# Ledger of designs, part 23: designed miniproteins, single chains, continued (2)

Each design is a single chain, and the fold is of that chain. pLDDT is the mean over its residues in the fold that is shown.

## One batch from the design tools (miniprotein)

Design m4822
Fold by ESMFold2-Fast:
Structure m4822 (fold): chain A 70 residues (1-70)
Amino acid sequence: SLEELFRKYDKDGDGTLSRDEAIAMLVEEFGLSRETARAIVDLVMKRSGRERLTFEEFKELVAIAEEVTA
């Protein structure tokens, strides 16, 4: 589930992902290059203006990754 995937990468358990955790998730789970993963994460973070990704932003991140890998 998306909740299980989020918890796997939420290393501090605070309910948010860091930029590095989000990049690692896209590379490891979706097989994206680090360059592509960084571009997607930076796009989502720029839109939100936050330093960390909430679960809602994580869902958007996964949706973009699924479209790119389709």
Scores: mean pLDDT 83

Design m4823
Fold by ESMFold2-Fast:
Structure m4823 (fold): chain A 76 residues (1-76)
Amino acid sequence: SEAEELIARGLELRKKGDYESAMEEFERAAELARETDPVLAARALFLASAAAGKAGDEKRAEELFKRGVELLGEAS
């Protein structure tokens, strides 16, 4: 799926230390998967949160983490 392709791209960017670009790819993956696979979307948000933290954006990391937790709650 396109969301899985974006996650793979984000993981490669993370390996290169490009945490800001990795965060953006993970956020796009989350948006694409939101309606069809909310569990995958939540995982992408948690990956984006971790990338934001590595980039030094702790406020954005917390926001993304909360969005992932909320989405997992909706998936049940």
Scores: mean pLDDT 86

Design m4824
Fold by ESMFold2-Fast:
Structure m4824 (fold): chain A 80 residues (1-80)
Amino acid sequence: SMVREKVRELAERAERFVEELLARYPDNEVVRAYARLLRDTVDWALAHADELSLEEAELLERGVRLFLEEVEAMARRLEE
């Protein structure tokens, strides 16, 4: 289904982001906590992909994108 494909693509992007984020901020415990939260969120979406509408999957994708932007901004502020 288009929803399952979208959620899988989102999961792949999130995993790449987490790997890069953890490599860039190895000493930041807050970043590690947010990386775990992102993985948990994506795992939930994968488990429930068959229950999501296309519109809900698109909202999830936008939500994850905003979350990634906020995590990067927060990590940058914490290093200042």
Scores: mean pLDDT 80

Design m4825
Fold by ESMFold2-Fast:
Structure m4825 (fold): chain A 57 residues (1-57)
Amino acid sequence: MAVLTPEQIAEARRLLAAGKSVDEVAEELAKRYGLNPEDVRAAIEAMIAAGVLPAPA
């Protein structure tokens, strides 16, 4: 089960608001925080489905 920290969630929200795709956001967070991009992507998708993060365009 992939879990993002509040800081990582805030960064994901900022990047999505800037027009980044889910794949781009997952790659940037994985690179910055030393995470698996697949786990980050799964967490972002789950949070979008739960209404925590905005859907990409």
Scores: mean pLDDT 78

Design m4826
Fold by ESMFold2-Fast:
Structure m4826 (fold): chain A 61 residues (1-61)
Amino acid sequence: RAAAVREAANAAFAKHGLPPIEVPDDATVQEIMIKALEATADQPAEVRRDVAKAIYDAWKA
């Protein structure tokens, strides 16, 4: 789960020209989600929704 969520978040970040999320290798899904939200707080709502959807889809898979 955590690895898939990190991969999805980083892919969505790359799609929008953002650098990879900086989290420890042992980061939990919750920590990855919090970091992704922090990193996109100043981004347009469309970017934030796209990132959130990518994370949600990876979490559900």
Scores: mean pLDDT 77

Design m4827
Fold by ESMFold2-Fast:
Structure m4827 (fold): chain A 60 residues (1-60)
Amino acid sequence: MEEEIEKELERHSREAVRAYLAGDNATLAEHLRRIGELYRKLGKEDQAARVEAQADAFAA
């Protein structure tokens, strides 16, 4: 279960970087929100909260 979540984190992190380089803030925010959800599933609530705050900033 944790290994599957780690693979999803890596995939979304790569897509977030691509969106950032492309200037696609909407897509970046979506991937950051997904990363936040995955951190919460891993019990990393502080990391999830930080990533969610970043997603909100890019979505604004």
Scores: mean pLDDT 82

Design m4828
Fold by ESMFold2-Fast:
Parts: structure tokens; sequence; C-alpha cells
Structure m4828 (fold): chain A 72 residues (1-72)
């Protein structure tokens, strides 16, 4: 199923392991400057990276992150 950025954020907030997976994928996509540490805490930098991805990809942000196997 297609997952939105909001659903990925909710999932990441559910467990530190999911948050770490999300942070690693954001770093792989070039957002390491916003996610300098993979600690499983969805901090301002992690949120800023997701917002920037959503702005750049528009409605495809969730699909892009799902393709990187960070959804569910």
Amino acid sequence: STVTVGELLQAAGSTSAEAKALQEKLREMGYGHLVPVVDGVVDKGTLDAIVELARREGGRAGAVLATLDVAR
C-alpha cells in the first residue's frame, strides 16, 4: 500500500527502531546535514528533513520513502 509522509512520521514515532530506519534513509537521500545523528529520536532536524522531502517531491514524498523500505 502507498504510505503518506504523515503515516511514516506516525510509524517512526511509535518505535525508536522505525525512527532510526527513517533517519538512515533520509541520510542516504542527502539530508545528512539535517539528520547528523541516527538516535531514533524524531527531533527538529528529522522533521525538517521530512518537510523538505515533502516540499521537493510534493504528493510523492510518501511514495519515495516507501520505495526506500521505511514504511510499515
Scores: mean pLDDT 64

Design m4829
Fold by ESMFold2-Fast:
Structure m4829 (fold): chain A 77 residues (1-77)
Amino acid sequence: MEKALKYINKAIEAVKKGDREKAIEYLNQAIDELKKLNTEKSKEAIRYLHEAIRAVLKGDYEKAIEYLNKAIEILKS
């Protein structure tokens, strides 16, 4: 859990800097950590992380940050 949250926060920083490549790298690392947990919360968070990757690929960085914050809320609940 803690490692996934760390990678999501690094992805938010990369998105804010416009570093698309690094943002996607950190999001994939977060997804890999969440897959190891195999819980309903981790599966739901992974769906938001995939939506964040799609938003980054479209250049919609504001939408990407919204999805990342939703993933964090799920993981902290």
Scores: mean pLDDT 86

Design m4830
Fold by ESMFold2-Fast:
Structure m4830 (fold): chain A 83 residues (1-83)
Amino acid sequence: SRAEELLEEAEKALEEGDYAAALELLREAIEEARKIPDPEKRLELLKKILELAKKVLKKAPPELVLEAIALILEVIGEILELE
């Protein structure tokens, strides 16, 4: 799916140290995941987004910390709605 492609691009950005690009791609992945009608597949993708966002937060420079925290809180909210 498009969400899975964006998630793969976000993983690559994280590996390359581009945390700003990784956060932007993860935000796009959340928007695409919201369009998935299958709640189990949507939940699986949101959990993968959460794990990458946590890795970004761990490595992020101070100026990106609040953006990473906001993204984590947003994806946790989406996951809780599906459980």
Scores: mean pLDDT 85

Design m4831
Fold by ESMFold2-Fast:
Structure m4831 (fold): chain A 73 residues (1-73)
Amino acid sequence: MSSELAKAAFNQGMLLLQQKKYDEAAEAFSKAIELDPESSEATWARYYLNELALYYEQQGNLAQANKVRQMLA
């Protein structure tokens, strides 16, 4: 897989996270994992997806929490 595409997806996720676009950020992090699952970017993407899942659970949005949790599996 292209490490450049994985890094671009991860960086997009970070930008979206800063903009509080959490659903879009989760999808970008999931894409980074898909593109290069063994990369350092994928490791950090899994970390941020876990944080987003906990955030949604704390907000009572169980549907989004479960969706993000599936992205980690």
Scores: mean pLDDT 85

Design m4832
Fold by ESMFold2-Fast:
Structure m4832 (fold): chain A 67 residues (1-67)
Amino acid sequence: ASLAPELYKKGREYKEKGDLEKAVRYFIAAVAVLDPEAAQRILKLYNEGDIEKALEEAERVLDEAFA
C-alpha cells in the first residue's frame, strides 16, 4: 500500500530531527501496514519502554521491505 512509504518517510524525517518518539510511532505504523505480526512485536518493545530497540527493529523491517 502507498501509505507505508509515506509513514516510513515521515519516521525518517523525525529521526533526523532527533524526535525518536515520533520516529518510532511512524515506523511502527508503516510496519503495521506491511507486516502486522512484526508490528505487534515491535509495539510490545515500545510499550515496555525499550524505544531504541523498537526503533531499530522497525527500521530493519522497513529497510528490508524498501530495499
Scores: mean pLDDT 83

Design m4833
Fold by ESMFold2-Fast:
Structure m4833 (fold): chain A 56 residues (1-56)
Amino acid sequence: MKKESIKKKINYLKELEKADEEGRKQVPLTPEEQAAYDRYRERIKKNIEELKKKLE
């Protein structure tokens, strides 16, 4: 896999995560919604970390 493609994917995911985080600050969440959001963020974070490892 080309490093250029991986870098673009990482940047895209980081921008999505930032946009989601800013949106969440504006609306109070229920405990269930907060738990779902936390799981979503952990999946995105793990995906970024795995992509970084492939960059070697």
Scores: mean pLDDT 74

Design m4834
Fold by ESMFold2-Fast:
Structure m4834 (fold): chain A 65 residues (1-65)
Amino acid sequence: KSKLNEELKKIVAPFGGLVEVVETAPGKFVVKPKGTLSSVIFADPSIQAKLKAAQEEVEALAKQY
């Protein structure tokens, strides 16, 4: 799990701390805005596309561990 957590941090690093990875169920992870103020940033379609890509990468990585 520690190595998985490090890899998850690398996937969300490009978002500059504006998102977090939350474990919603055992082995199931979701990329979320870190706070209410940050949620307005995710109205940008380019950021939404990057979030979707990060979510898919997180799910694929979690499945391998």
Scores: mean pLDDT 70

Design m4835
Fold by ESMFold2-Fast:
Structure m4835 (fold): chain A 85 residues (1-85)
Amino acid sequence: SVRERLLELDKELSKLGEEFSKALEAGTPEDIAKAKEILKKIEKIYEEFVRLLEELYPDDPALVEQVRAHVEQQIAQMKAQIAAA
Protein backbone atom coordinates (compact mmCIF):
# COMPACT_ATOMS: atom_id res chain seq x y z
CA SER A 1 0.00 0.00 0.00
CA VAL A 2 2.65 2.60 1.03
CA ARG A 3 4.94 1.36 -1.79
CA GLU A 4 2.05 1.52 -4.30
CA ARG A 5 1.35 5.13 -3.20
CA LEU A 6 5.05 6.04 -3.62
CA LEU A 7 4.97 4.66 -7.19
CA GLU A 8 1.81 6.71 -7.94
CA LEU A 9 3.47 9.86 -6.55
CA ASP A 10 6.63 9.20 -8.61
CA LYS A 11 4.55 8.90 -11.82
CA GLU A 12 2.66 12.13 -10.99
CA LEU A 13 5.97 13.95 -10.25
CA SER A 14 7.30 12.86 -13.67
CA LYS A 15 4.21 14.22 -15.45
CA LEU A 16 4.21 17.49 -13.48
CA GLY A 17 7.96 17.91 -14.08
CA GLU A 18 7.40 17.64 -17.84
CA GLU A 19 4.51 20.15 -17.68
CA PHE A 20 6.66 22.52 -15.58
CA SER A 21 9.53 22.39 -18.12
CA LYS A 22 7.16 22.94 -21.07
CA ALA A 23 5.54 25.93 -19.33
CA LEU A 24 8.93 27.55 -18.62
CA GLU A 25 10.08 26.89 -22.22
CA ALA A 26 6.96 28.63 -23.58
CA GLY A 27 7.78 31.61 -21.33
CA THR A 28 4.59 33.70 -21.67
CA PRO A 29 3.16 35.35 -18.51
CA GLU A 30 0.30 32.83 -18.65
CA ASP A 31 2.75 29.90 -18.88
CA ILE A 32 4.83 31.28 -15.99
CA ALA A 33 1.63 31.48 -13.90
CA LYS A 34 0.93 27.85 -14.90
CA ALA A 35 4.48 26.85 -13.84
CA LYS A 36 3.85 28.45 -10.40
CA GLU A 37 0.65 26.38 -9.96
CA ILE A 38 2.45 23.21 -11.10
CA LEU A 39 5.20 23.89 -8.53
CA LYS A 40 2.56 24.12 -5.75
CA LYS A 41 1.33 20.64 -6.78
CA ILE A 42 4.91 19.30 -6.85
CA GLU A 43 5.54 20.71 -3.33
CA LYS A 44 2.44 18.90 -1.97
CA ILE A 45 3.50 15.61 -3.61
CA TYR A 46 7.02 15.95 -2.16
CA GLU A 47 5.51 16.58 1.31
CA GLU A 48 3.45 13.35 1.03
CA PHE A 49 6.48 11.46 -0.37
CA VAL A 50 8.68 12.41 2.62
CA ARG A 51 5.88 11.50 5.07
CA LEU A 52 5.55 8.05 3.45
CA LEU A 53 9.32 7.53 3.66
CA GLU A 54 9.13 8.28 7.41
CA GLU A 55 6.54 5.46 7.65
CA LEU A 56 8.73 3.01 5.67
CA TYR A 57 11.99 3.90 7.47
CA PRO A 58 11.08 4.87 11.08
CA ASP A 59 14.50 3.60 12.28
CA ASP A 60 16.48 5.67 9.73
CA PRO A 61 15.83 9.39 10.40
CA ALA A 62 19.17 10.29 8.72
CA LEU A 63 17.97 8.81 5.39
CA VAL A 64 14.67 10.75 5.63
CA GLU A 65 16.53 14.01 6.41
CA GLN A 66 18.83 13.48 3.38
CA VAL A 67 15.76 13.04 1.14
CA ARG A 68 14.07 16.11 2.70
CA ALA A 69 17.21 18.21 2.06
CA HIS A 70 17.32 17.02 -1.57
CA VAL A 71 13.60 17.85 -2.02
CA GLU A 72 14.12 21.36 -0.55
CA GLN A 73 17.04 21.93 -2.97
CA GLN A 74 14.93 20.79 -5.97
CA ILE A 75 12.07 23.12 -4.96
CA ALA A 76 14.52 26.02 -4.52
CA GLN A 77 15.92 25.37 -8.02
CA MET A 78 12.41 25.34 -9.53
CA LYS A 79 11.56 28.63 -7.75
CA ALA A 80 14.79 30.14 -9.14
CA GLN A 81 13.85 28.99 -12.68
CA ILE A 82 10.45 30.70 -12.35
CA ALA A 83 12.12 33.91 -11.08
CA ALA A 84 14.58 33.84 -14.02
CA ALA A 85 11.80 33.35 -16.59
Scores: mean pLDDT 86

Design m4836
Fold by ESMFold2-Fast:
Structure m4836 (fold): chain A 106 residues (1-106)
Amino acid sequence: MKSFEEYAQEMLEIFRRTTEEILAAYRAKAPLEEILGILFEALLRLQELVDEAIALYPEKEEQVRAMEDVFRETLGRIYEAILAKAPLEEIEAIAEEGLRRLEELA
């Protein structure tokens, strides 16, 4: 059985990997469908981790939900910026702020 710290670190790792993959795809001018695929897979994995963490550590539900909210909010902001054709630097800044907030909650 995984520790709570392992769940928190796995959420951070998925966030880092997902944002790196999105930034790489955006830099490469990948089609929106490819970026949506990355986002969808990350959100599915996040939901699995959230459900498992709360089931095993119900006393940590508030912390897990706070991390989930930051993760979902950040990916939503990234998606909106991509739709608006924002410069790469803006998307990088959104990802960096999201990671910082998640690290403070972990």
Scores: mean pLDDT 88

Design m4837
Fold by ESMFold2-Fast:
Structure m4837 (fold): chain A 66 residues (1-66)
Amino acid sequence: SLQQNQQYVRDLLFKDVTDELIAAGASPQTAQQVAQQIVDLVLAGRYEEAQQLYQQALQQATQQKQ
């Protein structure tokens, strides 16, 4: 069903984005908040906004890692 497909995408994308942001230097709290926003944008079809947010979050995470 569409709901099951959306849940699967949410779980996978949320995990992958969270893990990548933490690896880049983000705190777990920040990584989870940003990952949730990216997942919501992707599921709304707002792919350009999701990509821009992801790139910005990676850049900020790497700057915090010093």
Scores: mean pLDDT 82

Design m4839
Fold by ESMFold2-Fast:
Structure m4839 (fold): chain A 68 residues (1-68)
Amino acid sequence: GKETLEKIKEYIEKHFPNAKVEIVGDNTLKVTVDGSVEELIGLTLRLIGDFPDVEVKVDGNTLTLTAK
């Protein structure tokens, strides 16, 4: 739900302050990283590890997260 997305947004902003985070729907969050491929991979792995109930899709420098 939206509360879960808000917690994920705060987590990303705390650990990846250069990432742009937008809640785009009730179960969907978009993250744009203006950085290296290594930073994008690191963020993706942390999200999969810490939020296993969230689907993560990667497209270029953008991640789309969908809460179950």
Scores: mean pLDDT 76

Design m4840
Fold by ESMFold2-Fast:
Structure m4840 (fold): chain A 102 residues (1-102)
Amino acid sequence: KELILNGEIRVTAEGVVTGTLRDQEGNELLRAEVRAAAPTTEAVLGALGRVMDAMVAKLREQWEYARRNGITIGGEIRYVVENPAMPERYRGAVLELGRAEF
């Protein structure tokens, strides 16, 4: 059995960072939302960091479950960046799961 996880991290022009994680059946495993305190790169990255903390915690939970049950894990997290304060490296970035160590 294989567990495919699909994630999205969206950073809106208004500085709202939303992280979602779904399984291959479309079930929502996690939704986290944080609004940046200011329209600055530092504040937006701070909000992203809080969303990433929640995403990483859920991914570790899923990896532990998969390892314990002999399940292969795969999928990806996509960055959708609409905020000009975000560093360019995040625009269109994709984090591949199954190749990451948690």
Scores: mean pLDDT 82

Design m4841
Fold by ESMFold2-Fast:
Structure m4841 (fold): chain A 116 residues (1-116)
Amino acid sequence: EQDAVVEQILLHVNEAGSHVARAQRLIRADASVPAAAKAEVAAEIAKANAHIREGVAKAQAGDFKGAAESLEKAAEHLERAREIARAAGAPAEAVASLEAALEHVREARELAEKAA
């Protein structure tokens, strides 16, 4: 059961990573998005990725409570990235990709919380 939960967390984390990568490509390519907003979105995504890595490491160690807490922090940073991107006029597809990434991180968090 523990290994199965870790595998499901990794599946959702990998999907989130794919959606984040798509959003970053779309935002970087859009000349109408201010450079400062691109930097802020990238910084929030970097913080989210750090918390995702911490959450995955904790889940693999059997610390599902710690994993859920780290994934919650990751979700907060992805939500900030989405808000900044939307406010800066990023393409709707980029904002939707950040929203999809956020949903996958939330699913991973719920799996960790239920396993705790």
Scores: mean pLDDT 91

Design m4842
Fold by ESMFold2-Fast:
Structure m4842 (fold): chain A 68 residues (1-68)
Amino acid sequence: PIITAEQLEKALVRAITRHGLVIPNEVGRALARAAEKGLTPEELRELMLSLGLSEEQADIIVEEALKL
């Protein structure tokens, strides 16, 4: 599946509201730019890890995106 910018935005909101994650604004902006072309779950996970998110944070966001 391809994760769109809109699905990623919803996934980030759910990660914050359901799981209490704190996502820096710079990370959120970088993710939004990359998602404009669509991201696979693997590409999204690798990008989040490269931006300094933990494996746990990255897995939560990917799982929430895949529920959409």
Scores: mean pLDDT 83

Design m4843
Fold by ESMFold2-Fast:
Structure m4843 (fold): chain A 65 residues (1-65)
Amino acid sequence: MPSLEEQIRAEVERLAKELGLSEEEKEEILRQVLWAVRQLDLSLEQARALVRSLATAAADRRAAA
């Protein structure tokens, strides 16, 4: 079974491809989500929701630029 971290990495990778995020944006999202999981003991569902929120926010900033 893939680990929680592996599942989070896969979700970040998938959304980065769909939203056209840069490698730097992808790494920053992954860093923030993994920090939150470790510090706040987030579930997989909470971690996935955070990934979607951060990825959407990054895409919105790119669209505004």
Scores: mean pLDDT 80

Design m4844
Fold by ESMFold2-Fast:
Structure m4844 (fold): chain A 65 residues (1-65)
Amino acid sequence: EKIKKIIEEQLGVSPVADNANFFEDLGGDSITSIQIVSKARAEGLELKPRDLFENTTVQGLIDAL
């Protein structure tokens, strides 16, 4: 739930579907990935930039946490 809200806030898109691809469907890039990771870590989530590149869907990121 928290990661989904962070993605919505950083990309300015709401609602975000669980099967949405971060790069292809939501328009994410390397800079946005770093911003999402920084925000997630501030919220107590153990997310790394590589997790976004290895798990490109919202659900994949949730499963990686």
Scores: mean pLDDT 76

Design m4845
Fold by ESMFold2-Fast:
Structure m4845 (fold): chain A 100 residues (1-100)
Amino acid sequence: HMAELEARKKRVQEELDKVEKEFTKVSNEAHDAAARAYREGRKELAERLLKVINEASDNISKAYELLGDLDKVDEAEKYIKQAKSNIEEARRLVEEVRAL
């Protein structure tokens, strides 16, 4: 049923837009935290933070690409879930840096 597929795509797009807005907020905090971790001699922590935020960006970009195809909406949802996980890990690492 095409109308149900289009409704699902719209819901997934709205979720992706929310994830993108959350990513924008966390990205600036993550870059600042990575710079601090590097200055404090915690190079591995800085590199983990930058890796996780870059993975979030890549997963968001891939989800937008996949949403161009109605047959790939399920695959797009998987990348959105991965991006959410990356954002949550980035927040955890930011708090770890703040505790230094």
Scores: mean pLDDT 88

Design m4846
Fold by ESMFold2-Fast:
Structure m4846 (fold): chain A 63 residues (1-63)
Amino acid sequence: MTIVKELDLSDEQLRKLYDVEIKGDKLMSQALSQGDLKKYEEIAKEKNEEIRKILKEAEEELK
C-alpha cells in the first residue's frame, strides 16, 4: 500500500522521482517501437517498484 500524496519530499527526492518517470517512459516507448509488449510491461513494473523504493527511502531519510 503506497500513499505517495501524503509524503513530504525534498526537491532532490522529487527530482529523482521525476527522473525515474522520464527514464521509464523513454524505455517503455523504446519497447513499444520494437513491438516488445512483454518488455514494455516489465519496464512499467520496474518503474512502479523504483518509485515505491524511492518513496520508502525518502520516508526513512526524513528521520
Scores: mean pLDDT 73

Design m4847
Fold by ESMFold2-Fast:
Structure m4847 (fold): chain A 92 residues (1-92)
Amino acid sequence: MEEAKELITQARNALLEGDYEKAVELARKAVELSGGQNPEAMLLLAEAYRKLGRKDEAIEAFEKTIEVAKKSDSGYFKELRERAEKLLEELR
């Protein structure tokens, strides 16, 4: 969990800096460490793919984010799901 959180922070920083390829690499590692169950890592991966113009990969990652985020009724997971749904709609 701690290692995935560090990678998520690094991926977010890379995304903010415009280093989208690095953001993909870091977010993908965070997704792998979480066994594909961390919607924040998936959302960052999807956003990085979107910024790179990798539309099909972005759509798949956003759909995965929504699926995982639906597993919890927590406000945090609801926010991640709503953000993913909004960004996915913009790609379709």
Scores: mean pLDDT 82

Design m4848
Fold by ESMFold2-Fast:
Structure m4848 (fold): chain A 73 residues (1-73)
Amino acid sequence: MSLRELLFEMAMAIQEGDEEKARELARRVVELLETGEVSEEELRKQLDEVRSAFGDDVAARAEELLREVREEL
């Protein structure tokens, strides 16, 4: 699954209130960052796409969830 696909599935899970699924997808995104398969710049670009597609509230929640997951690892 690509970074874009992971972030879009996470955005949909956030909209649906599926917190567990959103967290699991966020962990997968963080793993890609830690392994260097995805850069911080690529993540920011794809989060801008989430903001454009799903709106500011969903994008803000996605960013918060990614931060929380990074702190847990």
Scores: mean pLDDT 83

Design m4849
Fold by ESMFold2-Fast:
Structure m4849 (fold): chain A 64 residues (1-64)
Amino acid sequence: SAAELEAAAEALIEEARRAAAEPGGERRAAVLLTAAYLLAAAADIEGHTETAERIRARVRAAEA
């Protein structure tokens, strides 16, 4: 469901933020954000366009 994809993406983004705060965690953070981006693509395929856009916006914010 859209809610399950959004919740999964939120968990990955939060884990990425924690990884980025740790020495040498930059690569792990990048991988986790990429996984969240793939969940946005899955949401689009299922027709949940607004959910996909919210996930992508949160990933972009976390990359900064």
Scores: mean pLDDT 85

Design m4850
Fold by ESMFold2-Fast:
Structure m4850 (fold): chain A 57 residues (1-57)
Amino acid sequence: AAQEEENLLIARVEKLIQEYGEEKATDEFIAKELGVSPETVKAARERLDAARAANRA
C-alpha cells in the first residue's frame, strides 16, 4: 500500500524515457513533467534499473 505511489512514479518515468528517448528524457525534464524533484526521479531510475537487472526475461 505505502509503495503503490512510488511504483506508479517508476512506471511514469519509464513511459517518458520510451516516448522521448534516454538522451532527451533527463532527470530534470522528467521532474518538470511529473511535478517532482530531480532527486526523486534519480531514485526512481535506480529502482527501475535494479528491478530490470533482477527480472531478466
Scores: mean pLDDT 76

Design m4851
Fold by ESMFold2-Fast:
Structure m4851 (fold): chain A 85 residues (1-85)
Amino acid sequence: SKKELLLRAIALALRAIGLELEVEQDEKLSKDKELLEKIERAKKLAMEAIKLVDQGKLDEAEKKLKEAEKLLEEAEKKIKEIKAE
């Protein structure tokens, strides 16, 4: 539903903001420019999805949300790898 896509988009945007704050506060993570770029891209995609949901473009919103989710999963994996070493 439109409401479910909107809540998912908001949740992904908040998740991206949370990761951005975690990366900014960590000396090792903050040096990884690719990691910061992935998180920023995911945040932008989630915000675009919110606008698309509001416009009733649900299929386009879902595509943006899937891309944002993949980028956040890749970012979380990289954070785990950097922190393990």
Scores: mean pLDDT 86

Design m4853
Fold by ESMFold2-Fast:
Structure m4853 (fold): chain A 78 residues (1-78)
Amino acid sequence: MLLDLLKEASKYVKDPELRKKIEETIAEMESGKLSFREALRKAVELLDELMKDPEVRKFIESNEKARAAAALLGDLPL
């Protein structure tokens, strides 16, 4: 679910640097190089940056599953 959320959110990102950072993080997660904790930390950092984009924020806020995932990530002690 987290990986799917990042993949979907990346489609709405207009900032090429942020999009590249998301794609690199997805690649690291898929390669198994990141521990679960490192993946969550990077996802939380990316989610904070993603929420600054109004189109990405609207996607997350309009999608019940995406909002639930964002809320869960925000409550994690990383």
Scores: mean pLDDT 69

Design m4854
Fold by ESMFold2-Fast:
Structure m4854 (fold): chain A 100 residues (1-100)
Amino acid sequence: MTPEERARRARELLEKALESDLPAADIFYTVAVAIRLAGGDPELVRLAMEAAEAFEKGDYEKAIKLANEIKSRLEHLPPEVREAVLKAIDKAIEQAKKKS
């Protein structure tokens, strides 16, 4: 796959996750896969997986903190992937806030 094709597939994966009304944890697992596919920072992939685990455990404070850290580190990603990741993270945070 070309870098452009990887970025497009990463965006499509995130858009489908948003359309599928996935739980917050599954959104963050999808974010981790998308960042890895787009050639993003491996540290950021780890943070996304840690956020997913925090949402699964109901540790919403930790999950939201990790989500905001991820949002601050997206500038290295292609713009289309960065925008899709931001939308996915924001939706997951909104879901967490409505439950707490």
Scores: mean pLDDT 83

Design m4855
Fold by ESMFold2-Fast:
Structure m4855 (fold): chain A 83 residues (1-83)
Amino acid sequence: ELEEALELIDKGMDLLNERKFEEASKYLIEGAKKLAELPVDSEQAARAVAAMLLIVGIMTEADEETRKLLEKTYKEVAKALNA
């Protein structure tokens, strides 16, 4: 369960680096939702935070449509984690 949630977040981050933003969004949101249902320590939470920081970094170089998608993804991840 926890490993599955972290794998989804890691896959989402890989997709962000590959500029597959629509797919990345889906993996990151699902991973964050699964992670939120589990007792997690600070190291595990750091994976989700790293993904959120990567989203922000990519947004600085993105066009309007991609930026809008990434902003929505960031908000959904933050909402799932109650951050």
Scores: mean pLDDT 77

Design m4856
Fold by ESMFold2-Fast:
Structure m4856 (fold): chain A 78 residues (1-78)
Amino acid sequence: SIDEALREIGQAVQEGDVERLRAAAERLYALDPGFALAFLRHVIRELEKPPSPTDPLSEEQRAALIAALREFLARHEP
């Protein structure tokens, strides 16, 4: 379901898990391509904001998540 895919994306981002993020993004895209592309662009914008002092993600982990999402968008956008 879309709700399950969104939960998996949220957990993958919180944990810095790039492989889980890719799998969840593909699942969301399979369910609703238009919504998936819009949502993933939103996730990239959130990750590109200055990190909170309480953010557990390293700069390297954050960069890896952004790179994976940008690669996903490039493969699915014209």
Scores: mean pLDDT 82

Design m4857
Fold by ESMFold2-Fast:
Structure m4857 (fold): chain A 67 residues (1-67)
Amino acid sequence: MRLSDTELNKAIALIAAATYRAAARSQGKVDLAKVFDEYIDKILQAKTPEEVEKIFREGLKKAEELE
């Protein structure tokens, strides 16, 4: 089975976003966890690899709040 570039980028982005969401929840950062829930929804709705990459980069900036 071959993943498309969009499917591969979505898989990577979803794993990262879910990991950051779990970290935010473990730190009691409920509002930040909700932001990552929104990124997961946006990643699932994305139709191009470029759209997935843009959402992923925005998520990485929010992950900087996980300290």
Scores: mean pLDDT 78

Design m4858
Fold by ESMFold2-Fast:
Structure m4858 (fold): chain A 86 residues (1-86)
Amino acid sequence: MTLEVVVEGAGEAGKEAARQAALGMEGSGATVEVREEGDRVTITAEGATTAGLFQVLALAGDMMAAGYEVEVRTEGGRHTIRARPR
């Protein structure tokens, strides 16, 4: 499956959490690309497994607990999670 995560308004802690999630997805066998631009982090994972999906859901839960608004979309085997400050 394809996973895409976009975190907007990420501080240094949010960026580190995203990088750790990306490493976990890569370790599960996915091809992962991380792009950081200012306070925005975008992660794209191709060939992700259920383990990679759990890493993305854990990150989404952490972002929600930190007060972010999280949107999840699923279409054609692509799962997109977008987190932004409220």
Scores: mean pLDDT 77

